Designed miniproteins, single chains, continued (5). Designs and how they scored, part 76

Each design is a single chain, and the fold is of that chain. pLDDT is the mean over its residues in the fold that is shown.

## One batch from the design tools (miniprotein)

Design m18624
Fold by ESMFold2-Fast:
Structure m18624 (fold): chain A 89 residues (1-89)
Amino acid sequence: MEEELRKRAEEAIKSSPEEIVEAAIEVAEKGGSGEILLKLLKALTAEGVLAMSAEEAKRMAEAVEKSPNATDEAKEAAAAVEGAAKEAE
């Protein structure tokens, strides 16, 4: 599972901001490591954050917060993305 989630994250980062958000939710829900989550969240550029809706950012942040393996750094990064998306509305 962990190796599969890491590969999923690497593919998403090479793809699009939308794919990065979907991968972050999937990794969080499947109990992937905080390291993978943080890598995905850091790969989201400011432009990618502005392109997502506040609803999408909130769903991602909630998934990360509920993840048993999310680190404080990953949760903080997800909350920052949610905050930025809300301000862009």
Scores: mean pLDDT 76

Design m18625
Fold by ESMFold2-Fast:
Structure m18625 (fold): chain A 74 residues (1-74)
Amino acid sequence: TLVYPPPMSQEQIAQALITAAETLMKNPDVSEELKKKLKELIEKLKAGDYSKIPELQKVINEASDEILKAADAR
């Protein structure tokens, strides 16, 4: 057991973002355009292209904004 946590590896960050993105893809309030972008970025990260981590974070934020706007409109 580790006594203190090491900094998160790129692999751990990628896995957390993939999980978040997959959850957003199941949300009906997220546009099909953003779902397509999420899918493409998930595939890139699964292939080991960790340079796409910032782009996936940005698209996750855009999807979260759409969910909040949809909730406010109800």
Scores: mean pLDDT 78

Design m18626
Fold by ESMFold2-Fast:
Structure m18626 (fold): chain A 98 residues (1-98)
Amino acid sequence: MELDPGQRSMTRKIAELTGVPQSFMEEVVKRVAERVGNSIDPGGFLITVYTLVSDIMSGTEEPTDSELELVRAFKARDVEAATRAALRIADYLIKNQL
């Protein structure tokens, strides 16, 4: 899956915020998109992930178990763990029409 320039820019911002390579974030996003298909807007998904990670890193909000798992997977650079955690967030967005 090819990311558009806006999606790639957001992926870069998330990567910088979490200290992971941009290629790691692009791989996670591609895997999530492959598994959820057209059920989610990729731009909306990336904005949600950026907001969640930003809030956790700033300490302004108490993270949920799923959000904490996502951040831990990013720090561990575990693509499969990050993909599973991101899919739980994607499922929540699909179910709640966010």
Scores: mean pLDDT 73

Design m18627
Fold by ESMFold2-Fast:
Structure m18627 (fold): chain A 70 residues (1-70)
Amino acid sequence: MKEAFGVVETSSEEGAKKAAEKVKEYGGILNEKFGFFVLGPTTEEEAEELREKLLAIPGVTKVTIALIPL
């Protein structure tokens, strides 16, 4: 298992709120103001799935994820 640390860049407040909801659905937490998030414990596959789901949200422009071993 790994921890995911990342940043979601958004062009809208609505996009930021939906991104926070999606990260929470996966068991993580996202700061809507800055777009920083933490998700753990997770897998590389789950983190990539989350990345794809976040990029599908209108107003999400970029997602960066770093995976750190637990």
Scores: mean pLDDT 82

Design m18628
Fold by ESMFold2-Fast:
Structure m18628 (fold): chain A 96 residues (1-96)
Amino acid sequence: MEEVEEKVRQYADDFVKYTIDGDYEKAADSLLEALKLIREHKINGKATLHLFLKVGILAMEKPDNVLKALDIAYEKAPEELRPDIVSLRALAESYK
């Protein structure tokens, strides 16, 4: 659904913005909303790739900031979203 894909892109952009601003709680909440929408709507494609690329690129530049946001996201996440966060966390850790 186009509207859901645009929301995922917006949450990905919000994750980047809040992580750069040091607002890790809002960054974590944005990531969780994006992952929830991806899971609920089984989104396979450009919006999901956009989220993972935005997180990956930011992790190359600011791995410690991304890890702080991901740690909060993991703590708040329902069990079904945790594997995606663990994968993103491993990616961010690789850039330290």
Scores: mean pLDDT 83

Design m18629
Fold by ESMFold2-Fast:
Structure m18629 (fold): chain A 83 residues (1-83)
Amino acid sequence: DAVAALEAARDLARAEGRTVLAKAVDTLLQAVRDRDVEGIDIALGLVGIAVAIERLTGTLSPATRAALDAALAAARAERARLE
């Protein structure tokens, strides 16, 4: 479930103090809940930017990285299903 995967990734990012990443994932979560294809496309871009910024300031934990990878794959699959 894309929603559950995104919630898990958001909560792990919040627990690590990755506020920008957590907000980007939450934006993607809302777009998936709203079934908003354009919003999903925009939010996927925002998450990509947040991850790039994170790589400049440090390393995400392996657990958060794995949860994020799974959540992004699930969100892309849901976006494809909505078309």
Scores: mean pLDDT 84

Design m18630
Fold by ESMFold2-Fast:
Structure m18630 (fold): chain A 103 residues (1-103)
Amino acid sequence: MRREELVREAAELYAEYLELYAEGARLLAEQSTLSEEQRAAIEADIAEALEKAERLRRDPRVILELLRESFGHELSVEELEEVVEELKAATEKARALIEELKA
């Protein structure tokens, strides 16, 4: 069923995006002069992102819960296709940013 394929793809892409976000946040924190409070906040954000990524990799259906919380309704196949395309764009931009930070 197409919906199940989109759910798996969206979950995989979002998990990857969260992992890239965590890496980018870590690199930015290392390059920045941060207060102890600012550093603690970034560490908490990284931990939350990685926890969500792990849950998504264990059970792709978790994406449906997260999307329902974000949109306030259960997404149609067409809306899931849009989410997949947006996540593809977001992961590509995140990868580009990480490469720039490493340069």
Scores: mean pLDDT 83

Design m18631
Fold by ESMFold2-Fast:
Structure m18631 (fold): chain A 101 residues (1-101)
Amino acid sequence: DPEKTIQAILERLRKEGREDLVKFIEEQLKKGVPKQLIASVAGMVIQQNLSVEEARELFEKVLKRYEEIKKRYPDLSEEERILLSIARVVREELGLPDPVD
């Protein structure tokens, strides 16, 4: 349940004094970003102890890839689109080219 995952993430961030990330995640929820995407990326942010600026950059990169994949591969599930979007961003950070269709 992505909603329960987000709630757990927000609780952890509040306990750690990361109100900057709490506000950022709440902004993404208000913008209508898919809850599963928010849960997945926010989990990575916590795991890697990223700053709010790094979290913003990561979310922007993943969301951009998500929209591109949604347009090119309409038959993929939302979960598959999210996982592929994250994989594409990780490949970019490693300096690897995106695979051609």
Scores: mean pLDDT 80

Design m18632
Fold by ESMFold2-Fast:
Structure m18632 (fold): chain A 57 residues (1-57)
Amino acid sequence: DMDFQIELGQLGARVFRERVAREPPASPEASAEMAQPIVRAVSQDVENRSPEAVLAL
């Protein structure tokens, strides 16, 4: 369902924001690199992945 896929994307963005706020990135490139694989992982693992799996990417 699209709703579930969107929620997973929102969760990833929320976690990414908290991660960056807690630990300032060395450069904007480091932040962008984390964001890209997260978007990819969410689209691939929309079935039932834990947020930890998204964070690991």
Scores: mean pLDDT 58

Design m18633
Fold by ESMFold2-Fast:
Structure m18633 (fold): chain A 71 residues (1-71)
Amino acid sequence: STQYNLALGIARGIQAQVDAGVPLSKLIDSYTNIANTSTNPGLKYLADKAVQAAKLLQQGLSPEEAAQKIT
């Protein structure tokens, strides 16, 4: 589905940032700040999904499993 493909893109994007050396804690903090401060509802939505995906990856889920949970 389109929603799952979007969620999968978000989860894989978070994993790519982790693989590039960005810690999950920093990604969670950064996207939480965007979700709380942005006036753009689309950006707030994407940032919230990024926080959820990053937290699931921190718990040891794969990007694919994280995408299923946040869809």
Scores: mean pLDDT 89

Design m18634
Fold by ESMFold2-Fast:
Parts: sequence; C-alpha cells; structure tokens
Structure m18634 (fold): chain A 84 residues (1-84)
Amino acid sequence: SQEQLTELAEKMAATTDPEEIGRLADEIRQLLLSIKDREKLLKMFTPELQERLKAAKTPEEIEQVIDEAVQRIKDTLLATRKRR
C-alpha cells in the first residue's frame, strides 16, 4: 500500500504528460481511499491537511480531504512544469 503510493508519486514526478499526471493522480486517490486507518493517512499529509483530516468524522469528509490532497499535488506538478 505505502510502496504503491511511493511508486505512483515517483511516476507522477517523472512524467511530463498532463493526461498521465491526471491518471496517476486518480490512482493515488483510489489507493488513499482504500486506507481505512486515519492515523496512517495523517502521516501522508501536510499539517494543514492533517488538521482537516482530524476534523473529518464521516467517510465523505475523509474523501473530500483526500480529493483536495490529490488535486494539490496535481496542480503543483502541472504548474511547476508550465513555469519552468
């Protein structure tokens, strides 16, 4: 699980194709959603996202935090490539 996350993140960092980044981001999202242990999810997020995850009480709220984390990673990679 954690090894798969690392592999997907490395593939996202290595690719220059925006469509491929999108596909890999979706795979990371699906993997994160499969993690039912909130404490393990907390260790993978920034302090800001950790605070939101701590406040999340429902699966839907947890999904929203994961969606935001994945979108942030995707946007950062796309912006970095565009603004070289």
Scores: mean pLDDT 69

Design m18635
Fold by ESMFold2-Fast:
Structure m18635 (fold): chain A 67 residues (1-67)
Amino acid sequence: IEEAVDEAIRIADEKGETELSFAIAMEYAIGKSTGDLLGAAKRMAEIAERFGLTDVAEVLKKAIEEA
């Protein structure tokens, strides 16, 4: 999951979607503090889909499926 979050942030930043990048980083920080990284990853994927960045959403979904 950590590697998938880093990749998701990288893709969002490369596409100029700084708001999505910040949202992903915030959800990850919340997930770490609460111990709910899977829930955080699911929320990140939903946010990425709402922004239309399917590549970012798929990276996160794959990490959830492999966890």
Scores: mean pLDDT 78

Design m18636
Fold by ESMFold2-Fast:
Structure m18636 (fold): chain A 99 residues (1-99)
Amino acid sequence: MEEIKKIIESGDPEALQKLLEALRKDGSGRFTPEEVKEFLEALGIKVTDEEAERIVKEINDSKNGGDALNALARFLGAKKEDDYITPEELLNILKEKIK
């Protein structure tokens, strides 16, 4: 998850997209709650076990990568319920959370 923070700090939406696509292409295709917690904590965002489990459920129940991005964006307070969020928009939201 340290690599994710570095990608966000670099401002490279292509690197973020490639990372998310790699996770999607993994045969399991799923995040664990621990990975979600580590990701958000690396960004300085404290998350509870229940919040991490809810995010993971939304990601694992999705049939496409857009749902995973939307689940993260909704948790971060983005106003998008049915619209697909781009990696560039997610990157911008994450940068605002990193002081």
Scores: mean pLDDT 61

Design m18637
Fold by ESMFold2-Fast:
Structure m18637 (fold): chain A 67 residues (1-67)
Amino acid sequence: SLEEELRELLKEEREKHPEWSDIVIITNVANKYIQKVINENPDMSTMQQIKLGFKIRELGKKILEEG
């Protein structure tokens, strides 16, 4: 699932950058994931990109608040 994939990506990013704040970790992971999806789906609409970005950032916040 997206939540499981994001949980792993956030964990890996935190391990690479233990000194970064949660907001920086979330932002970096979200930007990398969104860019990957756009590169694989060049026909994705601006609305779909915005919706995905919002979902990823909200899930990232939830995951980091949990652990």
Scores: mean pLDDT 82

Design m18638
Fold by ESMFold2-Fast:
Structure m18638 (fold): chain A 95 residues (1-95)
Amino acid sequence: SLIEEAIAALKALRDHLLGAQQGDKNAQLQANEQYGRAIELLRQAQAVADPKQRALLAQAESKLSQAMIAFSQYNDYDTAIEYVDEALELVEEAK
């Protein structure tokens, strides 16, 4: 399902953010790629979701956007990982 694919992308993003926090430049590139994939999957899932699922997925998209700002503009990987964890919880609830 799109929701399960979004969860997989968010987990991959989290792992790459941990690597980026340790100074891995390849992990930084992979984090950006998985962010893009997760956003697209969340948007596709929202298009076919019921109203309750859509609200949770929209909140997850907002959290993921905050994660992007934290790691891309501020190199704040701890805050970015916290936002990804919050997005994961919301997407898991949308199942």
Scores: mean pLDDT 88

Design m18639
Fold by ESMFold2-Fast:
Structure m18639 (fold): chain A 71 residues (1-71)
Amino acid sequence: ALSPRERAQAYARLAGAYLALGKEEEAKKYRDMALSTGALSEEEIDKIVALYSTLPKEEAEKLVKELEAKL
């Protein structure tokens, strides 16, 4: 089981990875889920999203599969 903070970090990473894949609706969904945990500030979430939005497509696809399996 993931802690609220680990879950928030995973959702923020998923939001960034989906942006890297050009999937803006999925990215928004996961960003909203990260915010809903209350475990990270909006600023912390947006910083993580920005970092992961620059991933190469292949790395972003791999990260999505790994994190969704964990959640």
Scores: mean pLDDT 87

Design m18640
Fold by ESMFold2-Fast:
Structure m18640 (fold): chain A 61 residues (1-61)
Amino acid sequence: MEKEKEIQEEINKIAKDAAVSMGVVGPDATVAEVHKAISSNPDAAAKFLEEYQKWLQKKRS
């Protein structure tokens, strides 16, 4: 089953949660603001990657 939209939404939530936890965006940030923050901030990018890898492990387990 192809749930690309649902997968993308989960990934966007992980990115937003990481960016908010790092203080680079507010909780009301748009997807575009989150994407820019993750792309521009190496620490936020690293946090997102860590959480994304944990999410992938849960999906495969």
Scores: mean pLDDT 77

Design m18641
Fold by ESMFold2-Fast:
Parts: structure tokens; C-alpha cells; sequence
Structure m18641 (fold): chain A 61 residues (1-61)
């Protein structure tokens, strides 16, 4: 399936936020990691992703 350029741009932006979240998570800054995951979820329009990210961070605390 072909994604539109607009959808692809949003996925790339979200991926950058996920990378930032992962770096923060590896540094033990779970609050910062969660904020980046929330930003990625907002770009993707996926509230389930936000909830999953929160649960994963909570599990690691």
C-alpha cells in the first residue's frame, strides 16, 4: 500500500520523537521519555500508543 507524503512525513516526525523518548528512557528519565512518547502519539493520532508507552514506562519504574 502506498502512504501519502503527508502521512509519511507525520510518521518520520513521530519516529524522531520515539527516538528521543528511547534515549531519555535509557538515561532513566522516565518523565521526559513519556513526554516524547505523548508527542509522538499526538502526531500519529493514536491514543492507544500513548497508553502503551505509559504502561511500559510504569513497568520499568
Amino acid sequence: MNLSEEELDKEVEAALYIIKATVAEMAGDFDEALSWYEKAADILGDPAFKEEARAEIERKR
Scores: mean pLDDT 77

Design m18642
Fold by ESMFold2-Fast:
Structure m18642 (fold): chain A 72 residues (1-72)
Amino acid sequence: SHMEELEKKAEVAKWLALQIAKSLGLKPVKVEVEIEGDKVTVTVYTEDGKAVVVTVEGQNYTVEVVPISEVK
């Protein structure tokens, strides 16, 4: 159940990151998903040198659009 819930969170975060990239007119070229405990981070890399980063920690969603050079 816990793993199934984390997989669902990862899919929602991935969907959200891709929708944000599309809404900003950015073209995704790579998607990375990282799960650490209850923290899910999805990074969508785009052709224009920007990345959309969605972090889910507990019930909090954080969205950042940053230059690819600033992705950790």
Scores: mean pLDDT 83

Design m18643
Fold by ESMFold2-Fast:
Structure m18643 (fold): chain A 58 residues (1-58)
Amino acid sequence: STEALSDEQLAEMLRAAVREFLATAPAEVREELLRGAAEGADDPSAAAAVVRATLAEL
């Protein structure tokens, strides 16, 4: 049911969907998407650390 979803619940659902997509996507697609996100960040070094941690968890 969607009638009671809060912003927090929507964020959790989005994180779950992203995790599922990354788990099923080819490694090259995962790397490209995460690197693109890091390039758009205000702090590239912090973004690179997040990308590294995410790839290691997959």
Scores: mean pLDDT 66

Design m18644
Fold by ESMFold2-Fast:
Structure m18644 (fold): chain A 82 residues (1-82)
Amino acid sequence: AGEERARAAAAELEAAVDRGIAIARDNGLDGLVTGSQLVMDAVQRARDLALQGSPEEQQRLMEAIGEAVKRASEAFQKLIEE
């Protein structure tokens, strides 16, 4: 079902955010660039899937994207300040 695709895409997005933050934390400025690019690529993939889905799938993926962007932005900002 489409809801399973939305859940799988949201899980992939969360994993990409966690990986991007870890790369940024462990690799300084180069890590911040690489980590942010990985998160941006995952967000774009999730957006593309949302646009092809049902309204319910789109809503769930857009919520997941919003949460992912917020978490990534807050984490990257903390790393820049430290």
Scores: mean pLDDT 81

Design m18645
Fold by ESMFold2-Fast:
Structure m18645 (fold): chain A 86 residues (1-86)
Amino acid sequence: MKKVEELLEEIERKFEETKSPEELKKALKEVIERADKLLEEIRKEDGDEEKVQKVERELAIRITAEALRRIGRLIDEELKERKEKE
């Protein structure tokens, strides 16, 4: 669980640092790769497939929520820029 909490904190920080959809896409890809590695480590340590699936779902929900929040902010910034140009 501590490693999961550390990853979630890293995800939040990394997404907040993104300033464009392109940067968010790169951060999301890196985060998914990190989550995959963490799930493989948990599987090797515990061997409990149901526990691995539960952690996977929790990570997927949290990653999705953080990504959606950041996408919303980036969309707002894009709409503001377009309104100022036209």
Scores: mean pLDDT 77

Design m18646
Fold by ESMFold2-Fast:
Structure m18646 (fold): chain A 63 residues (1-63)
Amino acid sequence: AAAAEEETVARLNRALKYIADNLDRRVSTRELAEVAEMSVGAFSRAFTRRYGISAREALERVR
């Protein structure tokens, strides 16, 4: 259902905002998963599916 995908996108957007608000320190994938209210595995899969790169790679590129 479309609603499930929109909710996942909203959760990923919370994680992206958390990265932007915390650029001055090292943020872990576990922290991002908690902010997104997902398991680490579910978060990693959803992030890679949506953005084409891993959350870890995104964190490395921003710094």
Scores: mean pLDDT 78

Design m18647
Fold by ESMFold2-Fast:
Structure m18647 (fold): chain A 99 residues (1-99)
Amino acid sequence: HMEEELKKNRIEAEALIPAVVRAAELIDQGKWDEARRYLEEVIEKAKKGEIDPELTYDPERVRAISEEALNEALRHAIKLTESPTAFTAAAVRVVGDRL
């Protein structure tokens, strides 16, 4: 039970962190529909154990995005993820790297 749950939460958190950043960048560019679709696709794949090999995380990019875009991306992510642990880990990492 615990080992499989921890591995699943880690995979979802690792996918969710860069996905939230990319979605926020798209929101800052006015691409709201593209941001939502991208986030939904990444989370759906992560739930199936599929990791996007092109998914990268850069803390410098987090600092360049607006607070509004980051908050909107996080609000969409929390509605799409079934793992509160994975979401919390992703949110803490992204918000912490911004501050």
Scores: mean pLDDT 69

Design m18648
Fold by ESMFold2-Fast:
Structure m18648 (fold): chain A 80 residues (1-80)
Amino acid sequence: MDLEAIALLIENGKVVSSVRVNREGEIIAQSGDERLIPALAEVAKEAIDAYDGTEPRFEVRRVTVDGKEYDVLVLVAPRT
């Protein structure tokens, strides 16, 4: 079963950037502000690496980019 992780950066209740990574840690899709993509990719890679089938499938994390903190929703799901 292939897994993917998606990280969504939320600002003022809206998704402003997103990244999807595969189990190998490769970025397979991205959108939004490209300055935020490296931080989102790192969070997504950490989430998929930590997933063993017993952990929660979603988490909320914080990332700091250019001195500003953002909330990130991270989901791990089977790739279909």
Scores: mean pLDDT 76

Design m18649
Fold by ESMFold2-Fast:
Structure m18649 (fold): chain A 76 residues (1-76)
Amino acid sequence: SERELLIETAEIMVRKGFLTEEQAKKIIELLEEGKSRVEAIAPILNDVLDPESSAALAIFGSDLPAEEIVRKIEEL
């Protein structure tokens, strides 16, 4: 499902160093509550300071299909 792919993407972002475990946990909780991608990343946007992590969050919050988001973030 889309939600399962987005949760997997948040875990990939932790592995790549774009998110902390706590930041990913917050995103996953919001997605499981039915929040949009943009709403899910909103609480952590000001905590992400580096260009690479900011670019990954921009991709995650985009209107792209979930499969394309996973691919693009894996390629970063």
Scores: mean pLDDT 85

Design m18650
Fold by ESMFold2-Fast:
Structure m18650 (fold): chain A 62 residues (1-62)
Amino acid sequence: SLKEEGVKKAEDLIKKLEEEGKSDLEIVAELSKLIFQERANGADKEFIEGMEEALQKYIEKH
């Protein structure tokens, strides 16, 4: 689903930033920026919802 694709895109970015040694705060900021950009570009709401759920899960864990 589009929601699963949104989750995957967010998780792929999180993994990349973690591998680059970014802090939890920097990861949250970069993922938030991506979500804002995708929304501004007219991405499907279900896709955005998937990315937002992945961000919320990341914040709860860290």
Scores: mean pLDDT 89

Design m18651
Fold by ESMFold2-Fast:
Structure m18651 (fold): chain A 75 residues (1-75)
Amino acid sequence: MGTVISVIGTVQHSLVHNKLSVEEAAEIGAKEMLQKGLSREQLEELRRYAEGLRRAGDTRLADAIELAVKRVEES
């Protein structure tokens, strides 16, 4: 599985299956991104994916991915 797809799956699973908040899901996603050492290009892919989710009405997953990317960039 691609690294970006793996991170998306982790955040989605946290929100839907584990019923975590956006903030908790973002924290888990950010930790996986840092452990896997995502490149700037991969972080941009995640931001673009989140924009697509927001346009499709999946605002919670979009918010969690955007927050996770922000936390990685602040590290």
Scores: mean pLDDT 85

Design m18652
Fold by ESMFold2-Fast:
Structure m18652 (fold): chain A 72 residues (1-72)
Amino acid sequence: DLLALIEQRAAQVEEAAPLLPDVPEEVLRAGIEQARAVAEYAKTVEDPEVAEALRRLAEAALAAAEAALAAQ
């Protein structure tokens, strides 16, 4: 189930968020780029539930990585 996999990824992002300030800047920047790509891909998804889940995942990942970069 694709929706369940996306939800699992979002939960993993939230769980990993406190560890992100210790991650190298280059890795955090790559994560931000990947999250933006997921947000763009979500716009092309016809299934509204999957599109919304992908958007939420991308937003969570972006927020966590940007906060970690600001903390460095």
Scores: mean pLDDT 80

Design m18653
Fold by ESMFold2-Fast:
Structure m18653 (fold): chain A 65 residues (1-65)
Amino acid sequence: SLYEALKKLQEEVRKFREEMEKKIGPEGIAKIDALRDQLTLAGVSKEERDKKIKEYIEELKKKNE
């Protein structure tokens, strides 16, 4: 059902954010959210936005190792 699918998606998003926060910290999460918002407002395509976000996540991981 739609309700079960939404509940599962919400749980997966929550687990993903918790796991990501463990790797890059809450400040890292805030920076990723800010970059995503900035790229969205600038009208960058979804594919290019996803690529930039992925590159930034890798950059943050390197700084926290």
Scores: mean pLDDT 77

Design m18654
Fold by ESMFold2-Fast:
Structure m18654 (fold): chain A 68 residues (1-68)
Amino acid sequence: APLSVEELRAEFERRFREEAAKAGVEVSLSEAGEVTVRGEIVTPTGTRTPEQIREEIAAALAEIRSLE
């Protein structure tokens, strides 16, 4: 059986929090879908700011929501 949109969102949020924590970034998501990010991801190709990370998360959550 396919996962519900809420189950997909919860799985995405769980996985993303785990990966973000490993990268040294703190992510908090509210029940309303508001995203708070602390920290930066530094790569050889550039630094992703908290604002960019938040935007990427919000876009992914909106895509999951569109499956509803």
Scores: mean pLDDT 66

Design m18655
Fold by ESMFold2-Fast:
Structure m18655 (fold): chain A 80 residues (1-80)
Amino acid sequence: GREEAEKLLEEGRKFYEEKNYLQAAEKFTEAGKLYEKSGDYELASAAFYEASRAYEKAGNLEQAKELKEKAKKLEELAKK
């Protein structure tokens, strides 16, 4: 649930600070999926934006693009 997603975000930020961008992206993606499942669309959007940024840093540009588009859609859902 939400608490598990928060722990995954903390792990992702730790990997990002260590410049382990691929593992950071994986943790942020897992957090985003848990927030999405819980209906926390604002938090899910934020997590997928962080995952997109981490994939971009890792050179995984296609995955970065896909997660950025997913984040945009969730951001719009959160406003309604």
Scores: mean pLDDT 87

Design m18656
Fold by ESMFold2-Fast:
Structure m18656 (fold): chain A 78 residues (1-78)
Amino acid sequence: MEARKVTEEALKHIEEKAKQAEKMGLKDFANALKNTGDTLRRVVERALAQGNEELAIEIARWGKENADYALKEGKDFL
């Protein structure tokens, strides 16, 4: 239950960062962020299927933090 909420929040955050990248004209970067969200969902579902809710939460947090870092770094290289 908590892992599901944390994951949904992380996915919404990544989608918002992808939307920001699209507004900046960074199409490849926006697509990479969307792919990251899809991967996050699959990996979290796998962890939950294995009964490892702690790992699912850690993965969701990791994905959210890395989306922020990636967008910030991408702006600096343009």
Scores: mean pLDDT 76

Design m18657
Fold by ESMFold2-Fast:
Structure m18657 (fold): chain A 94 residues (1-94)
Amino acid sequence: GAAEEAEKAKKYANKALFYGGSGEGVGLVGLGVAETLKRLGKEEEAEKMRELGEKVLEGGREALKKAEEAKKSGDAEKAEEAAKYAEEVLKKGL
């Protein structure tokens, strides 16, 4: 029923928000590490870390947007998709 659908959507949306927020945090840390490496004269390592940090940050922020949209719609399928996307972003960032 509609109540069960809404409960599932909320559960997956919360999971997506957690993984998305974690991805954003990991991305920001990666960018900070890249800046530190650049200041230490490790330009090549800094560029690789910056690229990874930017990708994870962008993915995490996109995951958060998808999670918020799914939560507003009450769509369990969209919420599950958002959670899966957020988890994949975090897995690739680690």
Scores: mean pLDDT 79

Design m18658
Fold by ESMFold2-Fast:
Structure m18658 (fold): chain A 89 residues (1-89)
Amino acid sequence: MPVLTAEDDAAVIEAVRANGEGAVAAVRAYLEAGDLEKARELLRRFEEEAEGALRLMRESSVSEAAVEEVERIVREAVERMRELIREAE
């Protein structure tokens, strides 16, 4: 039902937002420790896992609007991680 789908959509968006924030914080922590290789590995893994998750969401009952919001959140997290890595190089 639309109402139940909207509730599920909100939960998915919140989980992705929290995961993205955690990934950015982890990249920052690795860079502060001087571990550029782990920071790059984490970013690549995050991009791969995020694309897989987005594919599964598109195949589920999650709305297109929720998928678009998740894509935006993922893109912003990836851009932040890329910027941190670039500045550390």
Scores: mean pLDDT 79

Design m18659
Fold by ESMFold2-Fast:
Structure m18659 (fold): chain A 87 residues (1-87)
Amino acid sequence: SEEALKYVKEAIEEAKKLLEQLTDPSEKEIARKAIELAETAGVYAALGLLERAREKLEEAIKLLKQLPDTEERRKAIEYLEKAIEKL
């Protein structure tokens, strides 16, 4: 779904804003991993590998939930959940 890919892109943008706000090196590593997983999910979704895309999106959400509860974190999670709904 093109709509799923749009939500993945918006989630990555919010997660990148979150990463810029983080000062803890371990939290930055978690944020970078979540971004990488979301980017990989976008590639799988574009290839029609929807189950693999969903698995990577769910894993990205799990990592984001370990980070501080900010507006950018909440938006990133919401967009990833919307992406899963539109797969």
Scores: mean pLDDT 91

